# Designed miniproteins, single chains, part 81

Each design is a single chain, and the fold is of that chain. pLDDT is the mean over its residues in the fold that is shown.

## One batch from the design tools (miniprotein)

Design m2814
Fold by ESMFold2-Fast:
Structure m2814 (fold): chain A 59 residues (1-59)
Amino acid sequence: SRIDRLLDQLAKLTGDYETMERLREQLASLPPADAERKALEFVLEVGLKMGREALKKRG
């Protein structure tokens, strides 16, 4: 599914497969619209954190 592809990409980018699998299970219990919103919110949070760390480490 669209969410599965998104989570797979996040797991690959973060290396945190366990957190992504837990999130996948949580999202599977939600209505599709709510699951997609939650997944996008998580992507934004992870992206902001990774962006901050990357700027600090890589200059």
Scores: mean pLDDT 75

Design m2815
Fold by ESMFold2-Fast:
Structure m2815 (fold): chain A 94 residues (1-94)
Amino acid sequence: VEEARELLRRGEERLREGDYTGGAELAARAAVLAAKEAMDRGEDVGKAIGLALAGIGDAISAELYEKRGDREKAREAALLALDAARAAIELAEG
């Protein structure tokens, strides 16, 4: 869980700096790592996979919106990716 928490912290820092794509990408990585740890601990595999996929999808959305110049939607997508990462970390911690 520590590695996922560090990635989440770095993602939050990037979002505060206005790097929505970078922040969302770090959050997606945190969600995937935490989801794997949750599965290794015997947590609901479907729930863990769902959170990892949500983080990945939101990170892709943040990048696409940023490339289109829609910074508001890019920020919203990055926040959703961070939420998915937090939920995955909570699942991994029990």
Scores: mean pLDDT 88

Design m2816
Fold by ESMFold2-Fast:
Structure m2816 (fold): chain A 96 residues (1-96)
Amino acid sequence: MSSEIAARTVASILTVVGLLLDAEMAGDEEKAEKLRRIQDLVVETSRLIDQLSEEDAQAAVDKLNEATRYAVNGDYDKALKLVEETLKEVQERVAA
């Protein structure tokens, strides 16, 4: 895996963690719950990226970055759906 893919993956994780901490500090339990679900799926996807080819890893991290942008914009349902789809694709590629 390239240093760029690793850095972008870590950036996605840290962004979601930051949003989650802000939601918890604000007492927004519904928002915090959605962000915890997104965080868990992003972390799981990130652990599998190391088992992918560079091309597949780059495609996966691009989708994680897109999902992170949805989360930053408050579109948690879109972020969650995209991370779920990305994790499924990554799992299928790793299993093949």
Scores: mean pLDDT 84

Design m2817
Fold by ESMFold2-Fast:
Structure m2817 (fold): chain A 67 residues (1-67)
Amino acid sequence: SAAEAAGEGAMKAGAAARAGNDAVMERQILRTEEAGGSREAARKAAEAARNGDSKAAHQYSLLAAQG
């Protein structure tokens, strides 16, 4: 579903952010928006993941999927 694709994009943006790969992070944030997800929530998920806040990263990924 579109929501699954958006959630996956946000999750992968978080993983890229933790790895320090900003180019992949930005691409996955864009992919989340293209799937109908929330670009803002995907970015917040990535920022939380980069800071080691796994709970916030998960919550924002769910919000990104809801678009």
Scores: mean pLDDT 85

Design m2818
Fold by ESMFold2-Fast:
Structure m2818 (fold): chain A 94 residues (1-94)
Amino acid sequence: MEEEVLKEIDKEKVDELFKKYSPDNDGYITKEEAIRYLVFEKGLSREEAEKIIEKVDKNNDGKLTKEEFALLMAGLGEIDVSEEVRKKAKELIG
C-alpha cells in the first residue's frame, strides 16, 4: 500500500528527473549521473556523493533503479513522500 502511494505521488517528478539523467533510457541511472545530480543540485562534494550512492547501490553494479533513485531523492527532501518512505530513505542516507 505504501509503495503504491509513493509511486502515485512521485511518478511525474521521478519520471522527469530519471529521463533527464538517464540518456541511455535503459531503465537505470549510472553512479556517475547520480553523483552529478548530487553535486550540482545539492552542492555536495564528490566524496559525500559517492558515500551516499554506495549505501543505495548495495549490488555494486554501478546502476541505480528508478526506485533507488526515488529513495535517494526522498532522503534529500527533494520529493514529497509518505512518512514511512521518508524514514526509510533517511536511514539509507544517514
Scores: mean pLDDT 67

Design m2819
Fold by ESMFold2-Fast:
Structure m2819 (fold): chain A 78 residues (1-78)
Amino acid sequence: GPEGLRAYEEALRRLRALSPERYAAFQARLEAEVAAQEQAIRDLLKKQGYSQEVIDQAVEQTRLLVRGRRGIEELARL
């Protein structure tokens, strides 16, 4: 939701200002997790017989949820 997106953007802004190394590490971890979750949901929904359109929508939602959740968690550590 909007709060997760705001938390994600704020986490990126603060990390980038505080430490280029922490920013790079957070982005690398997040990119790997997002890619893994996107692949897992694609494989699951393909196995269940969902259309490519439904799969793409679910993947987009999963990407936004993962980024929002990790953004909130990272902000809490800053």
Scores: mean pLDDT 85

Design m2820
Fold by ESMFold2-Fast:
Structure m2820 (fold): chain A 68 residues (1-68)
Amino acid sequence: EREERIKQLKAEIEKLQLEASKLTDPRAKEVVLALIREAQRAVEAGDLKTAEEYIKKAREVLEEAKAA
Protein backbone atom coordinates (compact mmCIF):
# COMPACT_ATOMS: atom_id res chain seq x y z
CA GLU A 1 0.00 0.00 0.00
CA ARG A 2 1.07 3.59 -0.70
CA GLU A 3 0.82 4.63 2.98
CA GLU A 4 3.06 1.74 4.08
CA ARG A 5 5.67 2.81 1.50
CA ILE A 6 5.53 6.41 2.76
CA LYS A 7 6.05 5.22 6.36
CA GLN A 8 9.07 3.16 5.29
CA LEU A 9 10.62 6.11 3.42
CA LYS A 10 10.04 8.44 6.39
CA ALA A 11 11.73 5.90 8.69
CA GLU A 12 14.76 5.71 6.35
CA ILE A 13 14.96 9.52 6.25
CA GLU A 14 14.88 9.67 10.08
CA LYS A 15 17.73 7.13 10.30
CA LEU A 16 19.77 9.13 7.78
CA GLN A 17 19.19 12.35 9.77
CA LEU A 18 20.48 10.71 12.97
CA GLU A 19 23.57 9.29 11.23
CA ALA A 20 24.25 12.57 9.40
CA SER A 21 24.18 14.46 12.73
CA LYS A 22 27.11 12.25 13.89
CA LEU A 23 29.33 13.10 10.89
CA THR A 24 32.41 15.18 11.75
CA ASP A 25 33.20 16.08 8.11
CA PRO A 26 31.27 19.35 7.53
CA ARG A 27 31.19 18.94 3.73
CA ALA A 28 29.85 15.38 3.82
CA LYS A 29 27.31 16.46 6.47
CA GLU A 30 26.04 19.33 4.28
CA VAL A 31 25.68 17.05 1.23
CA VAL A 32 23.83 14.33 3.16
CA LEU A 33 21.48 16.88 4.80
CA ALA A 34 20.75 18.49 1.40
CA LEU A 35 19.88 15.07 -0.08
CA ILE A 36 17.67 14.30 2.94
CA ARG A 37 15.77 17.59 2.40
CA GLU A 38 15.20 16.69 -1.27
CA ALA A 39 13.96 13.22 -0.24
CA GLN A 40 11.53 14.80 2.26
CA ARG A 41 10.22 17.16 -0.44
CA ALA A 42 9.72 14.24 -2.83
CA VAL A 43 7.76 12.27 -0.19
CA GLU A 44 5.56 15.33 0.47
CA ALA A 45 4.96 15.68 -3.29
CA GLY A 46 4.00 11.97 -3.53
CA ASP A 47 6.97 11.19 -5.79
CA LEU A 48 8.13 8.07 -3.97
CA LYS A 49 10.53 6.97 -6.73
CA THR A 50 12.41 10.28 -6.58
CA ALA A 51 12.43 10.06 -2.76
CA GLU A 52 14.03 6.59 -2.98
CA GLU A 53 16.70 7.92 -5.36
CA TYR A 54 17.65 10.76 -2.97
CA ILE A 55 17.68 8.38 0.03
CA LYS A 56 19.99 6.06 -1.93
CA LYS A 57 22.37 8.92 -2.80
CA ALA A 58 22.37 10.17 0.81
CA ARG A 59 23.20 6.65 2.03
CA GLU A 60 26.09 6.37 -0.46
CA VAL A 61 27.61 9.70 0.62
CA LEU A 62 27.16 8.78 4.30
CA GLU A 63 28.84 5.35 3.87
CA GLU A 64 31.75 6.91 1.95
CA ALA A 65 32.26 9.55 4.66
CA LYS A 66 32.32 6.85 7.38
CA ALA A 67 34.87 4.73 5.41
CA ALA A 68 37.33 7.66 5.05
Scores: mean pLDDT 82

Design m2821
Fold by ESMFold2-Fast:
Structure m2821 (fold): chain A 73 residues (1-73)
Amino acid sequence: MLTKEELLARYREAVAELRRVMLDPNATPEQVKAAAFRLARELQALRDHLTPEEYGRVMADVQAALDAARAAR
């Protein structure tokens, strides 16, 4: 079973992948959906190991990362 720290690392990788795909002007809708689905799965796995407050912070971090990616374009 993955530790909370291992799940956080996987979540960060999923966020980085989604940002990478979002910054690629040639990314297909399928690639964006795949990256978003991966992120959703990692967040769901983390939710079982997080308090509601910690989960809220993780969701805020996701939004900040996506906002930064949009601002870079």
Scores: mean pLDDT 75

Design m2822
Fold by ESMFold2-Fast:
Structure m2822 (fold): chain A 61 residues (1-61)
Amino acid sequence: MDKKLEEDIEESFRRMARSVTSLMSDDDLLKDAEEALKRKAAGEPLGIVDEAVIERAEELK
């Protein structure tokens, strides 16, 4: 019922996931992002870490 609280928690997890992706190499980020995008296009579920990897890879392009 608390959409605002849910959104706040999602943002916190996204920030944490982005910090975790900083530990990955650029090559690993690009590969993982490409695989995550393919999974998303196939209708497979994605986690916040997959979304953070995609965002980081887009920044590296």
Scores: mean pLDDT 74

Design m2823
Fold by ESMFold2-Fast:
Parts: C-alpha cells; structure tokens; sequence
Structure m2823 (fold): chain A 87 residues (1-87)
C-alpha cells in the first residue's frame, strides 16, 4: 500500500495537466478505498474506522503531491470531497 501510494503521488506530481492530474488523484483514491475494503474483508480486526482513516491518510498524501504539481487549492478540495463521498 504505502509504496504504491508513493508511486501514484509521484505520477500526480509529475503530471502538468490539471484535469488529468485530478483524474489520476481520483483513480488513486478509488484504488485505496478498494484496497481498504479488501483488507477489511480479509482481516476482521480492521475496523470500518481503520479503513476510513487509511483512505483519508492516502488522500492527504495525494493532495500534497497535487499541490506540489501545481494543482489549485480549489481542485485539491474537490479531490478531498470526492474521497469523503467514497467513504
């Protein structure tokens, strides 16, 4: 998870097209949400709140990468809102 997230964050940071970068961020968030859901199914000790926390932490990492890539705060907030809708 952490290594794949770093790779997604690097790709977002290197992408200069704002619309493409936003789509990559949303795709990465969907992937993290799916991984968290899979982990919860495989390990009952992982709570729903643990899964939601994992998605939020990943979203903050992706948001920082997007800011470093030049994404506006408005677009970053849109991505964060998208993540909260998935939880």
Amino acid sequence: MGEELREQAEKIRETKDEEERKELAKEAIRWVAEQARQAQKEDPSISEEDAKRAVRVATELLAQAAREGGMSEEEVEEVKKYAEELI
Scores: mean pLDDT 78

Design m2824
Fold by ESMFold2-Fast:
Structure m2824 (fold): chain A 83 residues (1-83)
Amino acid sequence: SLEEELKKLEEERKKAAIDGGKYATRFQEASQKASPEVRKELAEVAKEITEAIGDLIGGHNPEEAIKRMEEAKKRGDELLAKE
């Protein structure tokens, strides 16, 4: 039914937003301990994830928002690997 489809979609979006929020927090906290150059990039990555979460929850191109969030998560992990 439409109601079941909407509920499942909303639950999937909420789960993705929660997971993304955890990464944004981790990268923001890591930025406080990183070198000045990496600090700035980690803060920017955390902001990109937060903006993508906003788009996802707001229903603005959810598929693209998830892709942006995943790309930002990978970028953050690569930045942390250089510290």
Scores: mean pLDDT 83

Design m2825
Fold by ESMFold2-Fast:
Structure m2825 (fold): chain A 107 residues (1-107)
Amino acid sequence: YSVEQFAKALEKAAAENPDIELEKVSETEFRLVDTSTGFRGVVDLSKKEFTWTSGDNSIKFTTKIKDGKAETTVEYPDTPEDKAMADVLYERLKEFVDKVIEILNSL
């Protein structure tokens, strides 16, 4: 996928989700905010990588897109409460990323 195709897929996915605010920072970088959770994302189109953080910066996800698939790693504090929050945020992240990949595969 080209940078232009990724940008188009991100813009379309965000437009279909009323809770997601998308900001174009440069030709290769976007920022996202999930207004329902305060969850924040940074997308590096050249690396095909999403970095997501919780509003308090305690939970961090990194998603890489390779061969039309998303691989996500997560870091959170070793508490049951942080794990529960990470699980909720992961489902929100996965829903958005899956939509981006769906759109990319249709381009």
Scores: mean pLDDT 81

Design m2826
Fold by ESMFold2-Fast:
Structure m2826 (fold): chain A 68 residues (1-68)
Amino acid sequence: SLEEKIEELREKTERTVKLMREAGVDQSVIDSIRTATDYAIKRLQETGDTSYIDGVMDRLEWIEERIR
């Protein structure tokens, strides 16, 4: 469902942000990820387009792989 996709994105974003903070990533980069998450949720709610959520999910996965 739309609600489940939003919840999954929020949880993954929070987890990735925590890892980024622990790794000493600049606050500006963390802020950009939070902004991208908020934008993806807004676009889904306004248009039904899931492509923005998919794009953010891919970015979060790339960041986790880089931090590990």
Scores: mean pLDDT 85

Design m2827
Fold by ESMFold2-Fast:
Structure m2827 (fold): chain A 80 residues (1-80)
Amino acid sequence: SLEELKKKAIEFIDKRINYLKELREKSTDPALKEALDQGIKALEDYRKEIESAKTEEDVKKLIEKANYMFELFEEQLKAA
């Protein structure tokens, strides 16, 4: 169902938000903290879009975009 898919998508995003928040708490680098804050905000924005989504296809597209953004962000963190 749409509701069950939204629930799973939100759980997926919430786990990633919590991971970035933990990294932020451990960091002493202001530039890294700013990058993490931007990543957290982007994931929170996707979370709101998922809550507002009207079709399963829209939820799937949003989770794919959120995952792609998160993977790019992790790659940037490894390069820094």
Scores: mean pLDDT 84

Design m2828
Fold by ESMFold2-Fast:
Order: structure tokens, then sequence, then C-alpha cells
Structure m2828 (fold): chain A 72 residues (1-72)
């Protein structure tokens, strides 16, 4: 799976209101702490462009991506 495809799948989960809080938190963690920085950078762009995600969800994922990239 390409970095863009992986990032999109995780962002799509965050945009799905039918998912549980646990599933959303897992997607945030998987996305923000992903070992491939390309996936994290692509996700940052997708999240910024999202019209579905709440400001709180955007802030959380952006923070995880930025802080999770430390020492990468």
Amino acid sequence: MSPEEEARALVEKLEDPSLSEEERLQAVRDLGLHPDPRVRETALELIRRSTVLSPEEKAMVIAMIRYGARHA
C-alpha cells in the first residue's frame, strides 16, 4: 500500500462518524506514530484539507504527527 493510500485510509476513519471512540483513537495513534514519515506528512495535508473533521480532531492528529516525528 502506498503512503498516500495508508494516510487516506486512516484519515477516512477519522471522518467516519459511525466509528467508536476507541477506533478513532487507534486511527489517530496509528497515523501520528506511523514509522513512515511520508505517511505522516501526507496525512497532515489531507487533515488540513478535510471539511468533515472537527477542529478538535484536527488539532489532536496534527499534534500527534508533529510530536511523533521527533527523533525521526
Scores: mean pLDDT 73

Design m2829
Fold by ESMFold2-Fast:
Structure m2829 (fold): chain A 65 residues (1-65)
Amino acid sequence: SKVGDYIDKMAEAEAQGNVEEFKKAAEEALKIDNSPIVKKVLEYFAEHSPNEEIRKAAKEILEKS
């Protein structure tokens, strides 16, 4: 699915520690599907990512959503 493609890009960016690409992918996912599923994915990264900058980015996006 289109939203799934962007969720995959979020996971790729997180694994690479690429905060800017993570934010872009998350924003695009939310534009396509501002549903609970995208927000749950962001909540997962905010709580569980080993990368502190990714956790902060996910939390900021959730607060704006």
Scores: mean pLDDT 82

Design m2830
Fold by ESMFold2-Fast:
Structure m2830 (fold): chain A 80 residues (1-80)
Amino acid sequence: MLTDLSGKSKEEILKELMLLGARLTTTVAELQALKKEIEKNPEDEEAKKRAEELEKEREELQENLDHIVKYLEEKTGVKF
């Protein structure tokens, strides 16, 4: 679900953007590490399931990040 920004201040929106960016960075790093482990151990079903979960989280975080960035660009006229 995308974040509803309509009731938030500019400062609150920026804080959410920063938090989502940090979470996305962490999720991508964990996913990349898991993909390397799967490459070494292709039969590790637990690692594969965790990678699938992180990939879904990455997708959801990216969608929310893009949504907030677009909202801020429309509100401020500044490109990120």
Scores: mean pLDDT 78

Design m2831
Fold by ESMFold2-Fast:
Structure m2831 (fold): chain A 81 residues (1-81)
Amino acid sequence: HHMVVEIRADDSPENAGRKLEEAARPGGMTVGPAAGAGVIRDLKNGHGQAAAESTARILEGAGLEARVIEASPDKVVVEVR
């Protein structure tokens, strides 16, 4: 299994949560909308690294292997295996 998750600063919290839920689905866990809100808050405040770390941690919590590919104020890209 190989997937890339991209969350952008211009995503809605709901859309970010949906992207996280889709990526976490192979792990068999549900990711709530609050997870997306946290990532978007960090991105909008210019904390791209914190957003990337939160995204990877959420996916790892779902039982997946996650690696940060890009961490910028504009977007986070995480590879999932």
Scores: mean pLDDT 78

Design m2832
Fold by ESMFold2-Fast:
Parts: structure tokens; sequence; C-alpha cells
Structure m2832 (fold): chain A 91 residues (1-91)
């Protein structure tokens, strides 16, 4: 579902950015988002973990808009997937 897709996309981006020699701070942010989302898959605190992951992604999205369109689009997609996962938990 959406949460598993968000985890996969974030992990794929970490691997791609590492191969391109991207900024270590950007790579680390994607790793943090992936880790929070992975923890949410099996955690009783899933809602809180997803909210934290969304907040981190939104913070970096504002910075990425000035650096790379591809990074901006990827963060926007991850945020959408995380928000959908959060909506499913709140039903």
Amino acid sequence: MHLEEAVRLAEEMVRELESLGADPGVIETFREIAELARRALTSEDAERLLEEAIRKAEEVLELSKRVSKKLQETFERIIELLRRALEELRR
C-alpha cells in the first residue's frame, strides 16, 4: 500500500543520489524519512511517526525547490504517499 511505496521510493532515491555523488545532507534526509516510514509499518505509534516523516519531507521540499526540480518532484510524491498512509490509519 501507500506506506510501503513511500519506503521503497525513499530507499531507491538514497541509492540513486549516492551513485550521483549528491549532497550528503539530502541523502541523509531521505534515509531519515525512509526509516520513519519503515518504523510506521510495524509500530503502534505509526500515526506520530508518519507525521514526523511528513514534516521532515516538507522542510526539505522548500529547500529543494531552489536546487533541483527532480528532487522537488520526488519529495512531493513521497509526501503524497505518506499523507495517504496517514489518512488510511485515521479511518
Scores: mean pLDDT 75

Design m2833
Fold by ESMFold2-Fast:
Structure m2833 (fold): chain A 107 residues (1-107)
Amino acid sequence: MTATLNTTLAFLSALLTAISQNDFGSAALSATLATATTAALIAILNAVNAALGNNAALSAVTAVLKALAAGKNLAALAAEAGISLAAFQAALTATLSAAIAAISAAL
């Protein structure tokens, strides 16, 4: 379990770095998602979220990753949510930080 959680934390930290550097929605984000086997990460996040009693931040991150894996872009997700892309990126950054904290607390 610890090794799997550490791998998940490393991937979420890489995503947070990509968002903070305005690389979100670029080729760099697509490469980051590809290198971590997004489908396996989604399965791990679902299992961790169930073990933690359905943490809202983990649920939100898992839903966004699933949508990105299905070929949706961030601008489309922001439009579906009725907010600006900048507001969506800020909310996703905060949610990723909360998800990282929840997983770290479980270690």
Scores: mean pLDDT 64

Design m2834
Fold by ESMFold2-Fast:
Structure m2834 (fold): chain A 117 residues (1-117)
Amino acid sequence: SEELKKKLLEIYKESDKDKPGDGVLTKEELRTLVNKILALHGAKDLSDEEFEKIFNFFDVDGDNDGVIDKEELKAFQEYLIDAGSKYISKVDGLLDEETILALHEVITKAFNIDPNK
């Protein structure tokens, strides 16, 4: 949804504290960003193993320097929105409780994250 896109962009800007205009995320800043996204969905912070799976997913785009650029972040944002759309048949796109829970389930399944461990 457009609301989710706006929230993700705000979280991104807040997470890039060194150079907000640069739009490059360190591994630590990426973890903070993902945890904030999960918090939007009422989810627990990622374990070290869960975070490494997410980080490696983005590193496959050819960036092996341990940083995530704006293009990789946009791909993640679109992935989250597309994944949410697969679960949610609601047209109005507002982040209600059901939508948040569905997005959390999609995120955890996509990265093989066990939310109960």
Scores: mean pLDDT 51

Design m2835
Fold by ESMFold2-Fast:
Structure m2835 (fold): chain A 117 residues (1-117)
Amino acid sequence: MSLEDKIRNILLDEAEKTKNPEQKGALFLLASSIHHLEKSEKNWDERIVRILSSIVSSTGAKLGLKLLERLLEEYPELGEILKKVFNGKTGAEIVLSGVPKKYREEAREILKKYAGL
């Protein structure tokens, strides 16, 4: 099972648990986007960073942070990807920038623990 399939399954699991229709829709759209991604060595890590950034920005901050923490805890490979530099910033810094200001300190603690922020 691919890392993308693992992320998709977590998003679908949380979509089933979510009672908010907008958050549920966002999770299904993110899961669908992952399912249709073509894996390429040139941009695979960048796609994972974009997916994680979308999770924290699109699903609602509190749900997005819980999903981020769950993903990073279950799949340490995601934390290693977030340590990589993309256009002068780490993947962790890119994900953090997508988090609303009110939740950035909680997000920073998660990213420090799992992604070396």
Scores: mean pLDDT 77

Design m2836
Fold by ESMFold2-Fast:
Structure m2836 (fold): chain A 89 residues (1-89)
Amino acid sequence: MEKEIEELLEKAREKAEEIRAGDKSKIPELIELLRKAVELLSEVSEPAVRELLRLHLEALEKMLRGEMSAEEASARVAAAVAALEAARA
């Protein structure tokens, strides 16, 4: 599981940076990565971290539906990546 979590963190960071640059096409990929990370982290991480990741997934889904701005979603993406790294520590 450690290698899988590491790969998810690296991919999530890359997608977060692309989304911050304005590439909305990467948001669905990031949502899938975060969803997989939540499932993997449910075995080892604290419940508070899982709750934080779920909130970020909801924000990204709202952005995909046009209910949230790109700037706000980019901030949520950055926070989600930080939460994944914190859960690993």
Scores: mean pLDDT 67

Design m2837
Fold by ESMFold2-Fast:
Order: sequence, then structure tokens, then C-alpha cells
Structure m2837 (fold): chain A 77 residues (1-77)
Amino acid sequence: ELNKRLADALNAVADTLESLGYTEEAKKLREYAEKIKTADEKTAKELYKEASEILKKTVSKLSPEEQQKLLAAEEAA
């Protein structure tokens, strides 16, 4: 259940990034989401942390408007 929630959150963020043109970053986040679904809880949390580092680097490239769209997608997931 926790793993599903973490994976769903990453997929929602990845969908938003892809819509904004960040296709490579979206692909990486989706790969983490798939790994999280089949991992144990400890590994899932570690994978989510790694995905969050990729997201931080991507967010630093985004306009304020794009950052707001990502925040809305993350909160809705």
C-alpha cells in the first residue's frame, strides 16, 4: 500500500514533467516508480529519496508557473 502510494505520486509528477517537455526526467521517475512497486518498504523509501533528488534538479530548471503545476500534481496524487 505504501509502495503503491509512492509509485503513484512519482507517476503523477512524471506525467506533468512529460507534458512540460521534460521527457527524459519523466522516464527516469517512471522507472523508479516501477522499481518501488516490487521493492520491500525500506528499499522503496530509498528509491523514492533517489527519485526526489532527480526531481530537485529538474525543478531548478522550471519556471515558477511550471513549478506550480508540479506542486499541484504532487498534491493531487
Scores: mean pLDDT 79

Design m2838
Fold by ESMFold2-Fast:
Structure m2838 (fold): chain A 88 residues (1-88)
Amino acid sequence: MSPEEEAMQELMKRLDLNGDGVVDKEELRRFLESMFPDEEISDEEVDEILKKYDKNGDGVLDPEEAWALVEEVLEKRSEELREQRKLA
């Protein structure tokens, strides 16, 4: 198994709390709150993120869509930490 496939499976185990193989709005909200604990994540923000990554329009994120979202979130978080370091 590739490192990306292993990471995606581990991520899905953490996000997919009900074991249905997809990430719903509640699971996505919990992930975002864990990544940005200092931010209040609104239902509207979660809906916008879901719509952005839900390419097939089924109202949930499949593993590939969820992985793409997580990669972007981690990259954004890394950029924020880098920018904060420049200001210190």
Scores: mean pLDDT 69

Design m2839
Fold by ESMFold2-Fast:
Structure m2839 (fold): chain A 66 residues (1-66)
Amino acid sequence: SHMEQQRKVDEVLEEMKERLKKATSTQEIQRIANETIDRLIALGVPEQQAHDLVSLTLQEVAAERA
C-alpha cells in the first residue's frame, strides 16, 4: 500500500541520516547518498523523487551540523 511504502521510505531516509552523522569523508557521504537512491528506487520510488528526497536529507543533516 502507499502508506506501507511511505513507512519504508521514511525508514531508509532515517538510516541515511544516521549513516551521514557517522561519515568521515566526502567519498563516504557520496556512497551513502548513492546507496540510498538505489534503495528508494528498489522500493518503487521514481528516480527523480528518489534524488530529490536524498538531496533534501543531505541539506537537513548539513543544516543540523551548521
Scores: mean pLDDT 85

Design m2840
Fold by ESMFold2-Fast:
Parts: structure tokens; sequence; C-alpha cells
Structure m2840 (fold): chain A 72 residues (1-72)
């Protein structure tokens, strides 16, 4: 179902963001950037498929932007 798909996408996005955050903490900027790119792509895919609310989308984009600023 779409609800099950939404849950899997949210779990995937959260996993990628967690890996990126740990990479930032470890000083591994290359791994952090790679996982942030994957997370951004998955967020856009989920939005395009109607699997994220506007609020969820805005929150995830803000979190990605914050983490990207930390690796700049």
Amino acid sequence: SLASAAELYREGINYLLRVAEKAIEAGDKETARRYLEMARNLVEQAKANGLLTDEEYAELKARIDELEARVA
C-alpha cells in the first residue's frame, strides 16, 4: 500500500541521514556528502510519489540543509 511505501521511504531517508551525521562526527566529509546526496534524492522521489506531507518534506529538507552546511 502507499502507507507501507511511505513508511519504508521514511525509514530509508532516516537511515541515510543517520549515516551522514555519523560520518560528519567522524570527519569523513566524502562519505557524509555521498549519503546526503542519496537522502536528498530519496526525499525528492518520495515527494514526487505523494509519500511525504508538505510538513515532512520541509522538515527533511531543513535537516539535509543543516547537515550539508556542517560538511561545507
Scores: mean pLDDT 88

Design m2841
Fold by ESMFold2-Fast:
Structure m2841 (fold): chain A 114 residues (1-114)
Amino acid sequence: SMVEEVLRAADELISLARQLAAEAKRAGDSELAQLANQIASTARRLKQAAEARDVDAMRAEAQRLADLAQQLQQHVLSTELPESVRRLAGETIAQATVTVRLADLTVRSLEQQQ
């Protein structure tokens, strides 16, 4: 189901964001670590909203996730980072983008059922 796809995408994003936060902390980039932690927390809330089929909460958390992904992309473009951290940040941005798109499609589908 579309809900199950959101849950899977969110779980993958949580894992990537947690890895990014740890690598950012090792690299001494506290701002990147904070952004990564916020992405992980927002993905967990999006997962909970999707499990509850709470359309309003899913929409709100997907929008927060989109905003955080944009902030992460801007940080990567403006900051000199180790190649491994840059790669992981890129993977996190890509997964966040997929997760937001799946959440948006799921919200539209659920609204048609209600």
Scores: mean pLDDT 91

Design m2842
Fold by ESMFold2-Fast:
Structure m2842 (fold): chain A 67 residues (1-67)
Amino acid sequence: SARARLDAIRARLRAGEPTPAGVFDLLTALLGSRERAEELMERIRAAPTPEDAGLIAREALAEVAAE
């Protein structure tokens, strides 16, 4: 389910690890749009620290879940 995929992504980001390549495929499936996934990945890459990248990703995924 989309909620389970979201929780899995949040768990990986919470671990403080760099965003793994496989997360892009999960984001594309969850968002239903490659363009939205690419935009989110660019925001993550532009973050000055891994911690900031994690916060940006978590906030964006929460916004998608609220739609």
Scores: mean pLDDT 64

Design m2843
Fold by ESMFold2-Fast:
Structure m2843 (fold): chain A 96 residues (1-96)
Amino acid sequence: SMLEQLLDEVDDLVGEVEKLISSQPVPDRELSHLAIIVGSTSTMIRLAIRLDAPESFIQQQVAKLVEELRRLADRLRELGYDDLADRAEAVAARLE
């Protein structure tokens, strides 16, 4: 489905952010927390789809993921990682 393809893009983005954090001399705590939150919500949506959860629940989790991705984008931009911030914003827009 289109949603599952977008979740794959979210998971790829989280992987790039994890790689970035691992390359930092001192890991940014807020960025690390946001990556965990985004990854956890993505995993929850995948499980909800597989278990045929109510569409309203899936829609609520997707809306939550959009907000979390925007928070991630804001933090990435504050730290000067504009390309990753743009990717987070683009995926969030496509999930709406």
Scores: mean pLDDT 91

Design m2844
Fold by ESMFold2-Fast:
Structure m2844 (fold): chain A 58 residues (1-58)
Amino acid sequence: SALEEAQAEAEEIVLSKEDLDEIAAELRKLFEKYKITDDKEIDKVRDAALKALEKKKA
């Protein structure tokens, strides 16, 4: 179910608190640099962040 899937995703995210803190710091730097408050621009930053994460886990 969608509820169980959401719980599993949240648990996996929580398990890596140290990694999440690093990810949050990188995202915060990007938001501060571009002063992004619009959802469309946030989506672009999110895509860039996901690519950076792929680089770190590769």
Scores: mean pLDDT 60

Design m2845
Fold by ESMFold2-Fast:
Structure m2845 (fold): chain A 55 residues (1-55)
Amino acid sequence: EPPKDLGTGKDAVKDPETGKILSPLYWDALKAEVLSRYPDAVIRSVTEAVRLLTS
């Protein structure tokens, strides 16, 4: 995939602590967990959601 812009722009779904790549299916669970912990959280991207969980 020469463009790869879709993957590099967001950094996909990556765990900042373990450096593990999370599947897109995990994205829904990640959002639900963030909203459960931070009900007023604004989730714009997977990277931001992960940061909220680590704060």
Scores: mean pLDDT 59

Design m2846
Fold by ESMFold2-Fast:
Structure m2846 (fold): chain A 80 residues (1-80)
Amino acid sequence: SDAEFLRDAQRLATLAYKEAIKANNPKVKDLALELFEAISQGKPKEEVLELARKLYDEMEKAGIVTPEMRELLARLEAYL
């Protein structure tokens, strides 16, 4: 459902933001904020997912991905 998609996207952004602050990673922090903004603006699911993937890719490069984040991205991709 749209509500489940938005909840999972917001959770991913929240977790990414917290990990970015801990890691002092401004790029991941900025991407997490960009994902929050897209969700708040009611952007299409495809655009929200594209931002979530971009955020996740940068978190992988930084070595800060958690199992919960991986599960959240997999669920977001399954909604399309």
Scores: mean pLDDT 88

Design m2847
Fold by ESMFold2-Fast:
Structure m2847 (fold): chain A 91 residues (1-91)
Amino acid sequence: KLEELEEELKKKLAELKEKKLSLKEMKKKLLQWLPGQLHKYKATEEDVKEIVLPLLKELFPDNPELAEEIARNSFDMAHAGEIIKEAVERT
């Protein structure tokens, strides 16, 4: 359910803003949390582009490249786990 992904992401971004974390720490927290959320909600590349990326750009208005990096790396990490699992199951 894409609405649940959007709500969870908005909630997480609000928490990170409240904690007044550095950009480096926010990136670290997002890369630890966001891949699991993308996997849980079966987010497609289009879902990331249309929902996740705009919200990350709101968090990093002065650094849209960082928002794009976090979105792409989170998507790649979410899908890497499935590829590894399939490879192990074939052995």
Scores: mean pLDDT 76

Design m2848
Fold by ESMFold2-Fast:
Structure m2848 (fold): chain A 90 residues (1-90)
Amino acid sequence: MSEEDLEVEVEISLALIQASVARLAAEKVEDEEARRRALELIREAEELIREAEKLLEEGGPHEEVRKLIREAREKIREAERIIDEAEARE
């Protein structure tokens, strides 16, 4: 495995951990609409991460793998924003 392959593999692992943490936080949100929206974004992020893992395993372009991970992170960040706003309202 190249240095770049290792770096991308680490990025995928970190994104998976972040998605898992966000999912646990979302499931505890009291507001039903905020919870549903956050969980939907996390699900979309998880799908993008799985696509990135598959692409990397198949020897696909690192740029495309990184693009998928960036898109997944953006969705997780949006979910975290929704969770934070909902928790502030309690």
Scores: mean pLDDT 85

